# Ledger of designs, part 88: designed miniproteins, single chains, continued (3)

Each design is a single chain, and the fold is of that chain. pLDDT is the mean over its residues in the fold that is shown.

## One batch from the design tools (miniprotein)

Design m11045
Fold by ESMFold2-Fast:
Structure m11045 (fold): chain A 79 residues (1-79)
Amino acid sequence: TEELIAYLRKLKALLEAAAKESKNEEAKEHYKKAVAHLDEAIKAIEAGDWEKAEEHARKAEEHAKKGYELDPEALRKAL
């Protein structure tokens, strides 16, 4: 559980950096939404609500993919 939370926090930081790096406003909004959903997923895991955590993690992936489709360089520069 602690390893999973640490991994999700690293993903959140990466997507936050991608949102900051992106010059495409639509991509920036998708990266920001991915970050918000990852934050909610982490909170749900800490509360023991695995169903809610999975739902938010899935939504974070959807938004991260849309951000990547619009501005993949922002994510690559964040790495």
Scores: mean pLDDT 86

Design m11046
Fold by ESMFold2-Fast:
Structure m11046 (fold): chain A 90 residues (1-90)
Amino acid sequence: ILKEIEEAIKNKDAKGLIEALERAYREHADDPTLLQRIFDVLYNNIDDLIEMINNTKDEKLKILLKNTFLSIARVSFRPDFEKYIEDNVK
């Protein structure tokens, strides 16, 4: 799952990233260590995530990406990640 998330970010595959994240939080909700590692991957690639959102031409997918990352930030208790997304997504 971590490799799938990393590959989706590297390939700027917005749909693949959402599908991988949704599966991870559904199937591995009982693995806080894995969820923390997933969050660390997202946080370390935050500028690539912002670029992905801003370059997405599909408005529904763009909204879904933004909301997915905001939800993850809130669940992870990371207001810094949430604010950075809110400030940099156009």
Scores: mean pLDDT 78

Design m11047
Fold by ESMFold2-Fast:
Structure m11047 (fold): chain A 93 residues (1-93)
Amino acid sequence: SKEEAVREAAEAAREFVKAVEAGDLEAARRQLERLREAAVRAGLPEEEARALVEAALELGEKAINSKDPRKSAAYLTAAAIILIGLVVDAELA
């Protein structure tokens, strides 16, 4: 159902944040793929879902690779905002 797809997208977004906080880029990438697939199943256009998860991945990589904890927090916050917007768009699609 659409409700199940939206819930899975929200869960994937939370697991992405945890993976980035743990420095696990491969886990972060897997959660973004899960989120993309769930958002598309909820009705979000594939191209839009792909663009937003790619932007979140770039920010997540910057968060993991940053030596300044304030920069890491800022990049992760930006990625989280993108993913919140994606989940809302999927719910409204």
Scores: mean pLDDT 90

Design m11048
Fold by ESMFold2-Fast:
Structure m11048 (fold): chain A 90 residues (1-90)
Amino acid sequence: DVRGKLLEFFREAVEGAAAGDVEAARRLGKLMEALLKLTGTLSPEDQKRVAEALLAGSVDDVESAVAAFERILSLLTDEQLEELYREYFE
């Protein structure tokens, strides 16, 4: 399940980045760069929510960040999810 793997990876990256793990922050950045490449099809509100989650990226709001990411992934087609997975993991 590509969507499930992306969600779990995002959670781990957000938690690690919040804890000061530079490598987790790098992985989060790479995933977000790949996601932003696909965001042209998303609503301005959802694009703003991604930006706000990344900017707010506080240790106290991991669940809100994950929920926002899950919502954004649910707006992508299966083909776009596979493209995000390939661009990030391949």
Scores: mean pLDDT 69

Design m11049
Fold by ESMFold2-Fast:
Structure m11049 (fold): chain A 120 residues (1-120)
Amino acid sequence: MEEIKELIDKALEAIKNKDYELAREYARKAGELLKERLPDFNPFSSPTLPPELQEIADHFVSLVEKILKDLVKKGASVEEIAEVGREMALMAVEMGLPESVVLRIIGLEIDAILEVKKKE
């Protein structure tokens, strides 16, 4: 699982640098490793995450929240926050993470956009 966390860290660093192609490549590799470790997990039919997948999901969402909060603090536009948020949500989909994790990321993106609009 540590190798998957390292790939997530690298993908999110690539997103911070606007290298979305590199971010998707790291996300794909992380997804392949997750599928190898949890081959019988179905993200569309399982209401509860295995503990190992929950740890990976929580790590990812925590970093997503930090990136979005940092963008708001730096005065990023609504358009930039929406673009970065979309790329992080696509990363979750590429990794094969369940809909609940994708929705958590979308919620964080919406919260960040609303915070920027309050400052306009």
Scores: mean pLDDT 80

Design m11050
Fold by ESMFold2-Fast:
Structure m11050 (fold): chain A 82 residues (1-82)
Amino acid sequence: MGSGMAAETIYGMVKNDPSNAPLAIDLARSMGNSSNYRMQEAAALGAERSAKALREQGHEELAKEMEKVAEENKRRAEEVKG
């Protein structure tokens, strides 16, 4: 499956219902624990988009947690690639 689908899944969970943010965070972290940099990049992209959506909905604390997950996944992807 394409990396874009994984990113859209994470974003879709949060966009449709912000109460899904903890589950989306867990999914993104799980993908980050894979040794697959494409999955880690997809998780980072999904988390970044989710953080923006959460901020727009007034959930600043969840948005901050999602941004940290995005940064962690992005870092792990670079480590796996390089």
Scores: mean pLDDT 79

Design m11051
Fold by ESMFold2-Fast:
Structure m11051 (fold): chain A 105 residues (1-105)
Amino acid sequence: KELIEKIKKILQETRDAALAAGDELLAEVADKVIKAVDYIEEGNIEKALEYLKEAVELTKKLESDPLAAEAGKKFIESALLLGRGEYEEALEKAEEARELALKAL
């Protein structure tokens, strides 16, 4: 519960930082992962996977920015770990993703 709230805060802070920096694509990736985490909390894994699929496609468009692309991949990995009940590993991946995202901005 508390770990999921921390992960959502990391994602929200990353989205807001990306928007402030003018990186709409990275912001959209973070938003899609936030939606996926919300559905994981509701137990709706099917909808969560749909949003993660959208995040994967958006992350492919970040290929010209390796740090932003890696951040997107780590955020998606964090949400997948949450879906599996691996809360501590999910938080680790979210923290790694935020560091990469902030470095990309």
Scores: mean pLDDT 85

Design m11052
Fold by ESMFold2-Fast:
Structure m11052 (fold): chain A 95 residues (1-95)
Amino acid sequence: KQQLIDDLIKAVRDTAEEILKLLSPEEAERFRKLVDGIIEAIKNGDIEKAEQLYKELLKLVREARSKLPADEGFRLGVLTNVLLGAIGAILEILK
């Protein structure tokens, strides 16, 4: 259902805003572009592009987490799992 996809996109956006607070300015700009790109690819039905950007997002978050203090790194890990779960659910619905 389109409503479920819309609700998941909202969850992606809300979780992304929390993650942005934990990133450096350079990482935050790259992260925002990747999230926006994934959402646009999803809206356009470009599943292959969404999956490619999702892999880049995973790499970025992994690198960012390695640079953070343990408590912030743990929080980034939790938020990342929520974000990736929502994106993965959207991609599964669209298949």
Scores: mean pLDDT 83

Design m11053
Fold by ESMFold2-Fast:
Structure m11053 (fold): chain A 70 residues (1-70)
Amino acid sequence: AAPVLTPAQRAAEERGLEVKKAVNKAINGDPEGIERLKQLGATDEEIEAIRNAKDGPELGAVLHRWLARQ
């Protein structure tokens, strides 16, 4: 059987953590977070949706849609 965490799976987990970190910065108003989201492939519309999310479920829905597109 393949290892539980392959290099590809570890890369996906690291990418997920990087996305969460960038999102947290962006919603707190940090320009660095916004720039990082652009580097991770988010559009201006997606970044605006993330920044305008009022609660965890709304933010989660925006992130799910964006990550499914990536």
Scores: mean pLDDT 73

Design m11054
Fold by ESMFold2-Fast:
Structure m11054 (fold): chain A 73 residues (1-73)
Amino acid sequence: EERAREAEKAFSEGLKLALESNGEDEELRKKALEKLDEALSLAPDDEAALIAKIVVENNFDIEKVIEKLKALR
C-alpha cells in the first residue's frame, strides 16, 4: 500500500516531466525516466509504469513503443 502509493507518485511525476520536456529538453527527459525507473523499482509488475517508460524512452513514438512491447514477449 505505502509502496504502491510511492510508485504512483513517481509515475505521475515522471509523466509530468516527460510532457514538460516535449521530447526536446534532455534534462527533463532524464528526470522523467528516473522517476519512471523509481516507480518500476517500487512496483516491478506495474504494466502501466513499464509502458510509460517505453513511451518516454522512445519519445512518444507509438510505432517504436509497439515494437518494444512485442519484444517483451
Scores: mean pLDDT 73

Design m11055
Fold by ESMFold2-Fast:
Structure m11055 (fold): chain A 98 residues (1-98)
Amino acid sequence: SEAYANLVKAIELAREALKVADPAAQPHVRQAIRYLQGALFYYLQKKYEEAIESAKNAIDHLQQALALTTNPQARELLQQAIDYAKKAIEVLKKELEK
């Protein structure tokens, strides 16, 4: 599943970002990981609207983490996690239209 693959990739990138993120950004990265895991859980239950909302909450926390992050590697990983979470939302929206 494309939605599953994009959510898993977003989680992996967020976990890598957490290892190098500024201390102030780390709580937001941890919350984003929880919301991405929530989106994945809802996706597996075919609760696509709840999966989209959880992924949107994850993006909000990733954007907050990015604003607090000065480390270039962490910034790149956070931006990639945001991009994959956005891709997951677009796939989930298409599932909702079926």
Scores: mean pLDDT 91

Design m11056
Fold by ESMFold2-Fast:
Structure m11056 (fold): chain A 63 residues (1-63)
Amino acid sequence: AARARIRAILQTLRDVHGLDREELLTALRVMRNGLLESAAQRGRPVDAEELAALEEEEAELRA
């Protein structure tokens, strides 16, 4: 679920906004930082599934 949602966001950024690979990598880093900051503000651990999904999509874009 988390990975499919992230892929849908990246697809929209690519198709609607014309983002290139470097811009998509930047978007993934922003999303990861937001996830970590949100978890800290909530006083809860980061969602490991969402974090892993972001890291997997970054690795795929860099391959």
Scores: mean pLDDT 80

Design m11057
Fold by ESMFold2-Fast:
Structure m11057 (fold): chain A 80 residues (1-80)
Amino acid sequence: SVLDEFKAELDRIAERVLEEYKSGKITKEEALKRFREEVQKLFDKYKENLTEDERIQFENYAMELFSRLEKELDEIEKKK
C-alpha cells in the first residue's frame, strides 16, 4: 500500500540520519532536526495521496520513529 511505502521511506530516513550521527558528521540536535525536516517534506509531498486515516497513521508512525531515534541517540551519547 501507499502507506507501507511511506513507512519504508520513514525507516530509511531514520537509518540514514542515525548513520550520519554515528559517523560523527552531525550532532544529536542536527540529526533530530534533519529527521523532522525530511519527514515534513515527505508528508507535504504525498499527503494528498493519503486518506485522513492514513495521514493519522503516518503521523503516529513518524512520532514513534522520532522517539526511537532520540532514545538511540541518547544511548550513544551516554557511551561517549
Scores: mean pLDDT 83

Design m11058
Fold by ESMFold2-Fast:
Structure m11058 (fold): chain A 97 residues (1-97)
Amino acid sequence: AELEELEAKYGKELVEEMLRLGRAAARLREALGRAEENPGEEAERAAEEVRRILTELGREEVGEEAARALLEGRIDEARELAARAIRELAAELEARM
């Protein structure tokens, strides 16, 4: 019902883009959380996943920087880079609403 109301107001394409961004943000949080919990074992896997997600969102340079930060143990920096990218993308979508 709520999703149908959003689609009626903003259009299906914009709602689909919002849902895609929300899923990407959740995946980024999960990958960063794994790297924080197990830095030695999960760093390489988390770095690859974060790079891939941000590249899929059109933020390849940020994805490379965040992946490098994770591999170097700078988890807080990687988290801030990902959060900034998501905020910028969310603002771009909100401007289209």
Scores: mean pLDDT 82

Design m11059
Fold by ESMFold2-Fast:
Structure m11059 (fold): chain A 100 residues (1-100)
Amino acid sequence: MSEFEKLLEEALKLLEEAIEAIRKGDVETAIKLVEQVGKILRKIEEKFSDDEKAKKIIELLTKAEMYLLGAAVAQEEGREEVAEEYIRRAEELLKKVKEL
């Protein structure tokens, strides 16, 4: 597995764990997991700045992070239906990344 593939696999796993944490109401864990994804995406951007596929993946995963942070806030506020809608939007972006 290449360094890029390892970083991508780690980011995807952490995002899936963040989704599970939000659904369980563990907002603090979800936020920490999303922050870890942000650090991985910065490493991908620094090392693979000239790779168009990497740029597209970073764009999609950055949008997924924004949706999951929105879901975490909505879950904390008791807006479970809004949280689930944000999770669905994030999951659509993760599917697009897996198809690349």
Scores: mean pLDDT 87

Design m11060
Fold by ESMFold2-Fast:
Structure m11060 (fold): chain A 85 residues (1-85)
Amino acid sequence: KLELIDSNLQDLLNILKSSLPNEVASKAETILSNAKNDIKNKDYLNAGDNLLDLKKLLVTSMPNEIASQAEQILESIADQIIDLS
């Protein structure tokens, strides 16, 4: 299950790096890195909070078509974290 989370985090990061300005992509990468560390430390509540912050950033910063794909991957990650809790 951790491999699925890592795969989804990497897919999301790739979409964000290709779709967002460098400053916004860097901020999103930091949030994803924090969420990944929280998952490794079994801090699933904090990981969930970081993913919600990322979702807010995406809604504000991305075109609708790309935002929908990124949100779907993000929701998959959130569901996987809930399953680990």
Scores: mean pLDDT 76

Design m11061
Fold by ESMFold2-Fast:
Structure m11061 (fold): chain A 97 residues (1-97)
Amino acid sequence: KIKEELEKALEALRKALENVDDPEKTISYLNEAIEHLRKAAEIAEKEGKKDVADRLFLLIMQATFLKIAVEFGDSPETVRQGLERLIEEVEKILKEV
């Protein structure tokens, strides 16, 4: 269950990365990723995987700040770096669950 939500979050983050030159699409895909990360965190909490849940909440915060950065007109290069970092962290959690 956690794996399924993390895979969907990764798909959304990769689509955001492909669309970094389009702020509206990037925000839309970040919102999708945040929703799937929230679902993964809820499942982790219910399964007693507190460390995984805490890491997912941190990623939700980071994705939310990145969304705000896009809304404020940060460069595509800066947004791309943030997305790549989020993707790496989600991939690490996915390997552990």
Scores: mean pLDDT 89

Design m11062
Fold by ESMFold2-Fast:
Structure m11062 (fold): chain A 74 residues (1-74)
Amino acid sequence: MSREEAEELARRAAERLGLEFRPDGRTLLAVMIALQEYRRNGSVPLSPRMPFEEFERAAQIAYEAVRILEEEAA
């Protein structure tokens, strides 16, 4: 997945959650990790490789981004 694709998904996910999206590397990395695990295992892990506790907002956005992909699966 490209950085631009992950950033757009993160923006859409944040809007769904009523959160302001900040295009920071932490949120983008969380989204990319969640999507990579979704493709690998068909499900999102409860915890990404990075610590969710420090990145709670990024984690919420990442999980919502995966839900968007599941809903829009072509």
Scores: mean pLDDT 64

Design m11063
Fold by ESMFold2-Fast:
Order: structure tokens, then sequence, then C-alpha cells
Structure m11063 (fold): chain A 61 residues (1-61)
């Protein structure tokens, strides 16, 4: 339970960090696109983990 929460927090932080880099005008357009792609993957992973945790919460004792 604590591990799952820590993983979600780490994923959310990684998402924020990559979004910040994607918006940084000192970073090249090619690198900004790469950071956007990483952020999109992180967001998808977070949503999947949330769905899995919700199912576990409904069935957990």
Amino acid sequence: MEEAEAELRAGEQALRDNQALADDPTVSPEMRQAYRDVAAQAAAGIERLRAEHEKLREKMK
C-alpha cells in the first residue's frame, strides 16, 4: 500500500519534471518533443496504476 503510493508520487513528480523540460525555451525543439513523449508515457502509466489500485481497494481485505 505505501509502496503503491510512493510509486504514484514518483510517477507524478517525473511527469511534472518532464513537462517543465518540455516547456523550457532553452531546450532544443527536438529534446522538448522527447520530454513530451516521456511525459505522455508517464501519464498513461499513472492512469493504469490508479485503475489497478482502485480495483485492489474494492477487493482488498
Scores: mean pLDDT 76

Design m11064
Fold by ESMFold2-Fast:
Structure m11064 (fold): chain A 96 residues (1-96)
Amino acid sequence: MAKQAALVLRSDATILRNVYSLPEEAEKFEEAARYAEEGDLDKAIELLKELVEETTDHIVQGRAAAAIYLLYEAQGKEEEGRKLGDELVELGIKKA
């Protein structure tokens, strides 16, 4: 559900900011959480995809990929989210 996805995004933002000292990435997760709270799940997914493409940090990549999956699940597109997860893993391997 969108409300659960938004809460997860805000939790990830807090962890990235306070545990990993990644304030810029945390800000992106907070922005995605705002879009999810407003019901714009597509925009939240787009923002997180951009973050995965831009980052070299495997923790950020993994958390963003998991959040994208939850957002697709909130839309009822769970299988599409799993397929995208595989594509993001391939993108990460291509960058490594």
Scores: mean pLDDT 75

Design m11065
Fold by ESMFold2-Fast:
Structure m11065 (fold): chain A 112 residues (1-112)
Amino acid sequence: MLPTPSLDELKRQAILLGEQVELAAEILNDKELAKKAREHIREIRGATTFAELKDETIEVLGVAEQIAEKVDKQVAEELRRRRGDVMAATTPAEFMRSIEEASLLLNELVAK
């Protein structure tokens, strides 16, 4: 059984995911997608509820999907599925798993 993270820990992990997305956009020299990632990271920092955190994390994953479509369509499709998982998440544990899986996909993308 995975430990249940706090809302503050979920927010921290969502920010780290957003920073990975920003870095991936910068590596691909996509300044517009990097800017969008930064805007959603700022909104994650301002989130005061789990619902607000989910909404902004979904937007971060949308940016990640757009970045991945330029490099690896399979990774883009898997990121789209992770975005769906975040949207469907009703517990902190489900949300954390989706973020962790998306983070691994982004690491694969930037390693290419």
Scores: mean pLDDT 85

Design m11066
Fold by ESMFold2-Fast:
Structure m11066 (fold): chain A 82 residues (1-82)
Amino acid sequence: LEELVEILKTLKREVEEAETEEELEIIASFLAMVLGIMKSAGIAPEEVLREIDRARDAAAAGDKEEAVRYLERARELLEEAL
C-alpha cells in the first residue's frame, strides 16, 4: 500500500512536468494500468479508485490541473486508509 502512495506521488509529479497532450495520454494509460491492478487486488477503497479513474479521464482529456487535483485527493485518501 505504501508503494502505491509513492506511485501516485510519482504520477502526480509526471503530470505536473508534462508539456504535451501526448505525454498526458501516456500518463493516462499508466493510470489505467494502476487502476486495473488496484481493482484486481482489492487493496484500495472505492473512493480512492474513483479519484484515480477521474485523474485518468482528466489526463486523457489533456486537463493537467484536474488530473493533478484528483491524484492528490487519491493519495490523501489512500494515506488515510493506511
Scores: mean pLDDT 81

Design m11067
Fold by ESMFold2-Fast:
Structure m11067 (fold): chain A 79 residues (1-79)
Amino acid sequence: SAEEGARLREIMGDRTFAEAKAIAARPDPDAAEDVVVLLQNRLGEERFAEVLALVDRDGDGRMNRAEQAYLRELLLASP
């Protein structure tokens, strides 16, 4: 949703959000996984846990392929 997209930007900060959105816009099959790797490296453990809380449907503290795809779609839907 637009609210979840806005919250992602708030957690990530403008620079990391712009970098993640650029990766998410790539037409390759690894784009969703590359976004997750970027966030793990840029945000650190605490802020990455906040991203997980937004997209983790299972509440297990891990991001599966469907949740990675959802993260990518949230980034692409954001202006």
Scores: mean pLDDT 76

Design m11068
Fold by ESMFold2-Fast:
Structure m11068 (fold): chain A 100 residues (1-100)
Amino acid sequence: ELEEEQRRLIERTIELLERLREDEEVMERLRRLAEEIKEALKNKDYEKGREKLEELRRLIREHAPEAPDEVLAGVGQMILEGLTPEELRRLFEEELEERR
């Protein structure tokens, strides 16, 4: 079992990702930024990668101004990895053994 803080962080991260998916235009913009970040890292252009990551975080913040920085970081990472809310929920539910 995870500590309450870790469980709340995971749940809030999943909830925010689900909310963002309701706006396909926003999700397309986030996916495009994720691909630009991946391409910058592939080219070892860490300065460009950092700028695009900041743009990604800003876009998420605009749609979730109430979210803690940790939740924004988690959502950003999940978008970069290309995980869906369903895949993310399955992964963490298996880890937590809550839904096994």
Scores: mean pLDDT 71

Design m11069
Fold by ESMFold2-Fast:
Structure m11069 (fold): chain A 73 residues (1-73)
Amino acid sequence: MDVELDAAVREADALRDAGDHRSAGFLYEQLARAVPDRAAELLRRAADSYRLAGDTDRSDQLLQQSRQLEQQQ
């Protein structure tokens, strides 16, 4: 479970390291939907990735979603 999630997060991190910020953002966003317990953290990582990709609107949307989840818990 967590080991599989950590492997997928490492894949997203590898995409970011390779400069593929858009694909990294997409993968972090998908992982956030699959793992509610870590959704706020993963949405922040997705937002940062989209910001680096130049997609400021999507970055702002995901950051807002992350903050809403943090305020629930």
Scores: mean pLDDT 81

Design m11070
Fold by ESMFold2-Fast:
Structure m11070 (fold): chain A 65 residues (1-65)
Amino acid sequence: MDLTVESILEASKNPEDPRQIFSGKENATFYSKDLGVNVASPDFIRALEEHGEVISEAAQIINPP
């Protein structure tokens, strides 16, 4: 499957979204590389390099201080 910055953001805003398991940068990358979604891994890293700050905002929504 493909992991995008937008899918992570949507998951972070909606706690019922099943994609929430991939809301974290580490979690999504680990799943892609080690658990069987190799194609998604390079796309995810590429998206993070381009939109890394957006991922930071998503993390705050899921785990507010």
Scores: mean pLDDT 44

Design m11071
Fold by ESMFold2-Fast:
Structure m11071 (fold): chain A 83 residues (1-83)
Amino acid sequence: MEEAREAAIAGADALIDAHAPYLTPEQREKVRAKAKEFAERYRSPEAALIVAGALISGYMRGPEQGEVALRNAEAQARELEAA
């Protein structure tokens, strides 16, 4: 379980680095922090990748879309935990 979470967090970091030119340093830090939070808070290790992907995609569309993506990612992580 710990190994799977570490892999998910590493995957989220790689995804952030791949999209670094499209994000501000503050947005990158927020995505990284949320990915770690979701990996620790939710039972599923995939929650870290879901939130990272959602926030990156959202922020690339604009700051408001980033905040909407965070709310949607929380809902998706809860559904993944229930499944």
Scores: mean pLDDT 75

Design m11072
Fold by ESMFold2-Fast:
Structure m11072 (fold): chain A 102 residues (1-102)
Amino acid sequence: MAKEAGERAYELAKRIGVSDEAAKFIGEAVYYLYQGDVEKAREYARKALASPDPVARALGELILNTLDVLRERAPPGKSLKEVAREAADLVIRQLEEMAAAV
């Protein structure tokens, strides 16, 4: 579910060492990606990108870049909601990999 995905991303961002405020922005971005709300997902990713924490900025950029790459590579007829959910799954996997390296 979207809530579990957002909470998972928040916990992973905290394990990586991101500030609590920025980790909440990462969690919200993933939550909205999973719901297919691309505009709100971009809004929260941009809030992370505006963080004074360089790791939080890197994660915000990761979310925006993952979404843009998947959207560009999507075949005709693939919905934006499907692209957003795929982006959420990839972001969580990348966060899990980063957390395992700490």
Scores: mean pLDDT 84

Design m11073
Fold by ESMFold2-Fast:
Structure m11073 (fold): chain A 70 residues (1-70)
Amino acid sequence: SILDEAERLLEEARNAKTVEEANAQLQRIVALYQQARDQGAPPEVLARLRRILGEVSEILHDLMEEEERK
């Protein structure tokens, strides 16, 4: 399902070591969110996807802060 795929991508983002890796997962989850919206997914599915996007965005932000120190 879209949620299973998004949760898999979130786990990949948690294991990301670079901004590039985390951003790639973020972009894939954004695409899944847009696909779910276009397909008329239930509000609960969209809410879970928004939560996953928030978590990946936080991971990306933390990695960006680390990269800025280099």
Scores: mean pLDDT 84

Design m11074
Fold by ESMFold2-Fast:
Order: structure tokens, then sequence, then C-alpha cells
Structure m11074 (fold): chain A 69 residues (1-69)
């Protein structure tokens, strides 16, 4: 499912060290609640910390397909 792919990609951000486990949980809650502002803030934080831009872009595209972004 789209949500399972998104969860796997978020786990990759944790493995890269650009999001903590707590921030990943916050991101998943924001996705469930359609809180686009919190989602955008956390993805921007990951990018500032050196996340792969292609990985973050893929997450954003999948979230747009889910109607969260």
Amino acid sequence: SLLDEIKELIEELVKQGVLSEEEAEELLRAIENHDAETVQRLLTRALIRGADPELVQRIAELLKELGVL
C-alpha cells in the first residue's frame, strides 16, 4: 500500500540519522491527522540535516497521492 511504502521511506530517514525515532512517530501521527504543516516542517528538518533530496521528494509525492499534501 502507499502507506506501507511511506512508512518504509520514513524508516530510511531514521536510519540516515536525519530524523529521530520520536520525530518519525510525530511525522506518522501528522500523516494520520492530515496535518500538512507538521509534515512539511519535519520533512524540511530532514532536508536541513542532510537527507537525500530524492528520498524526501518521493515521500512528498506519495503523501500528495494520499491527499495529505
Scores: mean pLDDT 89

Design m11075
Fold by ESMFold2-Fast:
Structure m11075 (fold): chain A 94 residues (1-94)
Amino acid sequence: MIKISDLTVTPLSSTTVQVSWSWTNDGKTYTFEVLWRKEGSSEWHSKSKTTTDDSATITLTGLEPNTTYTFQVKLFDENGNFLATSKPVTVTVT
């Protein structure tokens, strides 16, 4: 079973965060879907990244200032099958 580890979300500005994560490298290609939503909202936003590395980072822009967001990463195989999800991380952008 593959596992997403070390999910970290670092605010870079009042509208921008850097999302970083790692996983067990087995040489396969995976697609990661980074999901975020405002606390109290049911609507998720997403951004995808495909890689064969053992760690990844993305920068998310266009966030609302002084707003609390929950971030989560989903892992999919090359055929689009869901494999794993990270523990959620909550961050306030200030």
Scores: mean pLDDT 82

Design m11076
Fold by ESMFold2-Fast:
Structure m11076 (fold): chain A 100 residues (1-100)
Amino acid sequence: TLTVRVPMDPSLSLVEEELLILEKIVEAMKANGLEIPEEFEKAYKEFKEIAEKYKAGEIDVSEAMTKMFEVGEKIHKTLKERGATTEVDEENVLVIKIPA
């Protein structure tokens, strides 16, 4: 089982938090020789595009949140299908366990 630990930083925006979580998952999977699902790579690109458009004022916060939610649901589904579990520990660290 691959364990990914992401300390939650309340100063980060929701967009930055989602990107960090996905980045840490991808980094840990690569470091352990696991294949990165195409859905993760696609989602990471989509999250970056949403963040860029929001910061540029091309989309409002409501549209940005809706798009992030849609992409996040796809990632959540992929992780569940792989048997992954997610929990927050007593030190406010997001702990993601992915079966190898």
Scores: mean pLDDT 74

Design m11077
Fold by ESMFold2-Fast:
Structure m11077 (fold): chain A 95 residues (1-95)
Amino acid sequence: ARAAELAELVRKGLEKLQDPSLPEEEFIRIAALLFYLLENEKIPDGAELRQKLLDILVERFGNYDFFEPIRKLYEELKKTKTLDQVVAELRELLA
């Protein structure tokens, strides 16, 4: 995937996380996939996009309770998934 396409995919993911009807399990999955892309890939405006993701998490949860489930899933994704698999899964969740 090209860097610009990854940046656009991250932006779409951030928009999906702002959907108040999004189930918590899907929110956690999308957030973990976004962290995978932002931590492991060179993405245009990656620092700004990462900050937006953190702001969304803080606004939604306040008490940070869901940061641990997101971290655990992200660590699992790093060990078990390739970049192509992460991109494919995120695209399916955002379709």
Scores: mean pLDDT 82

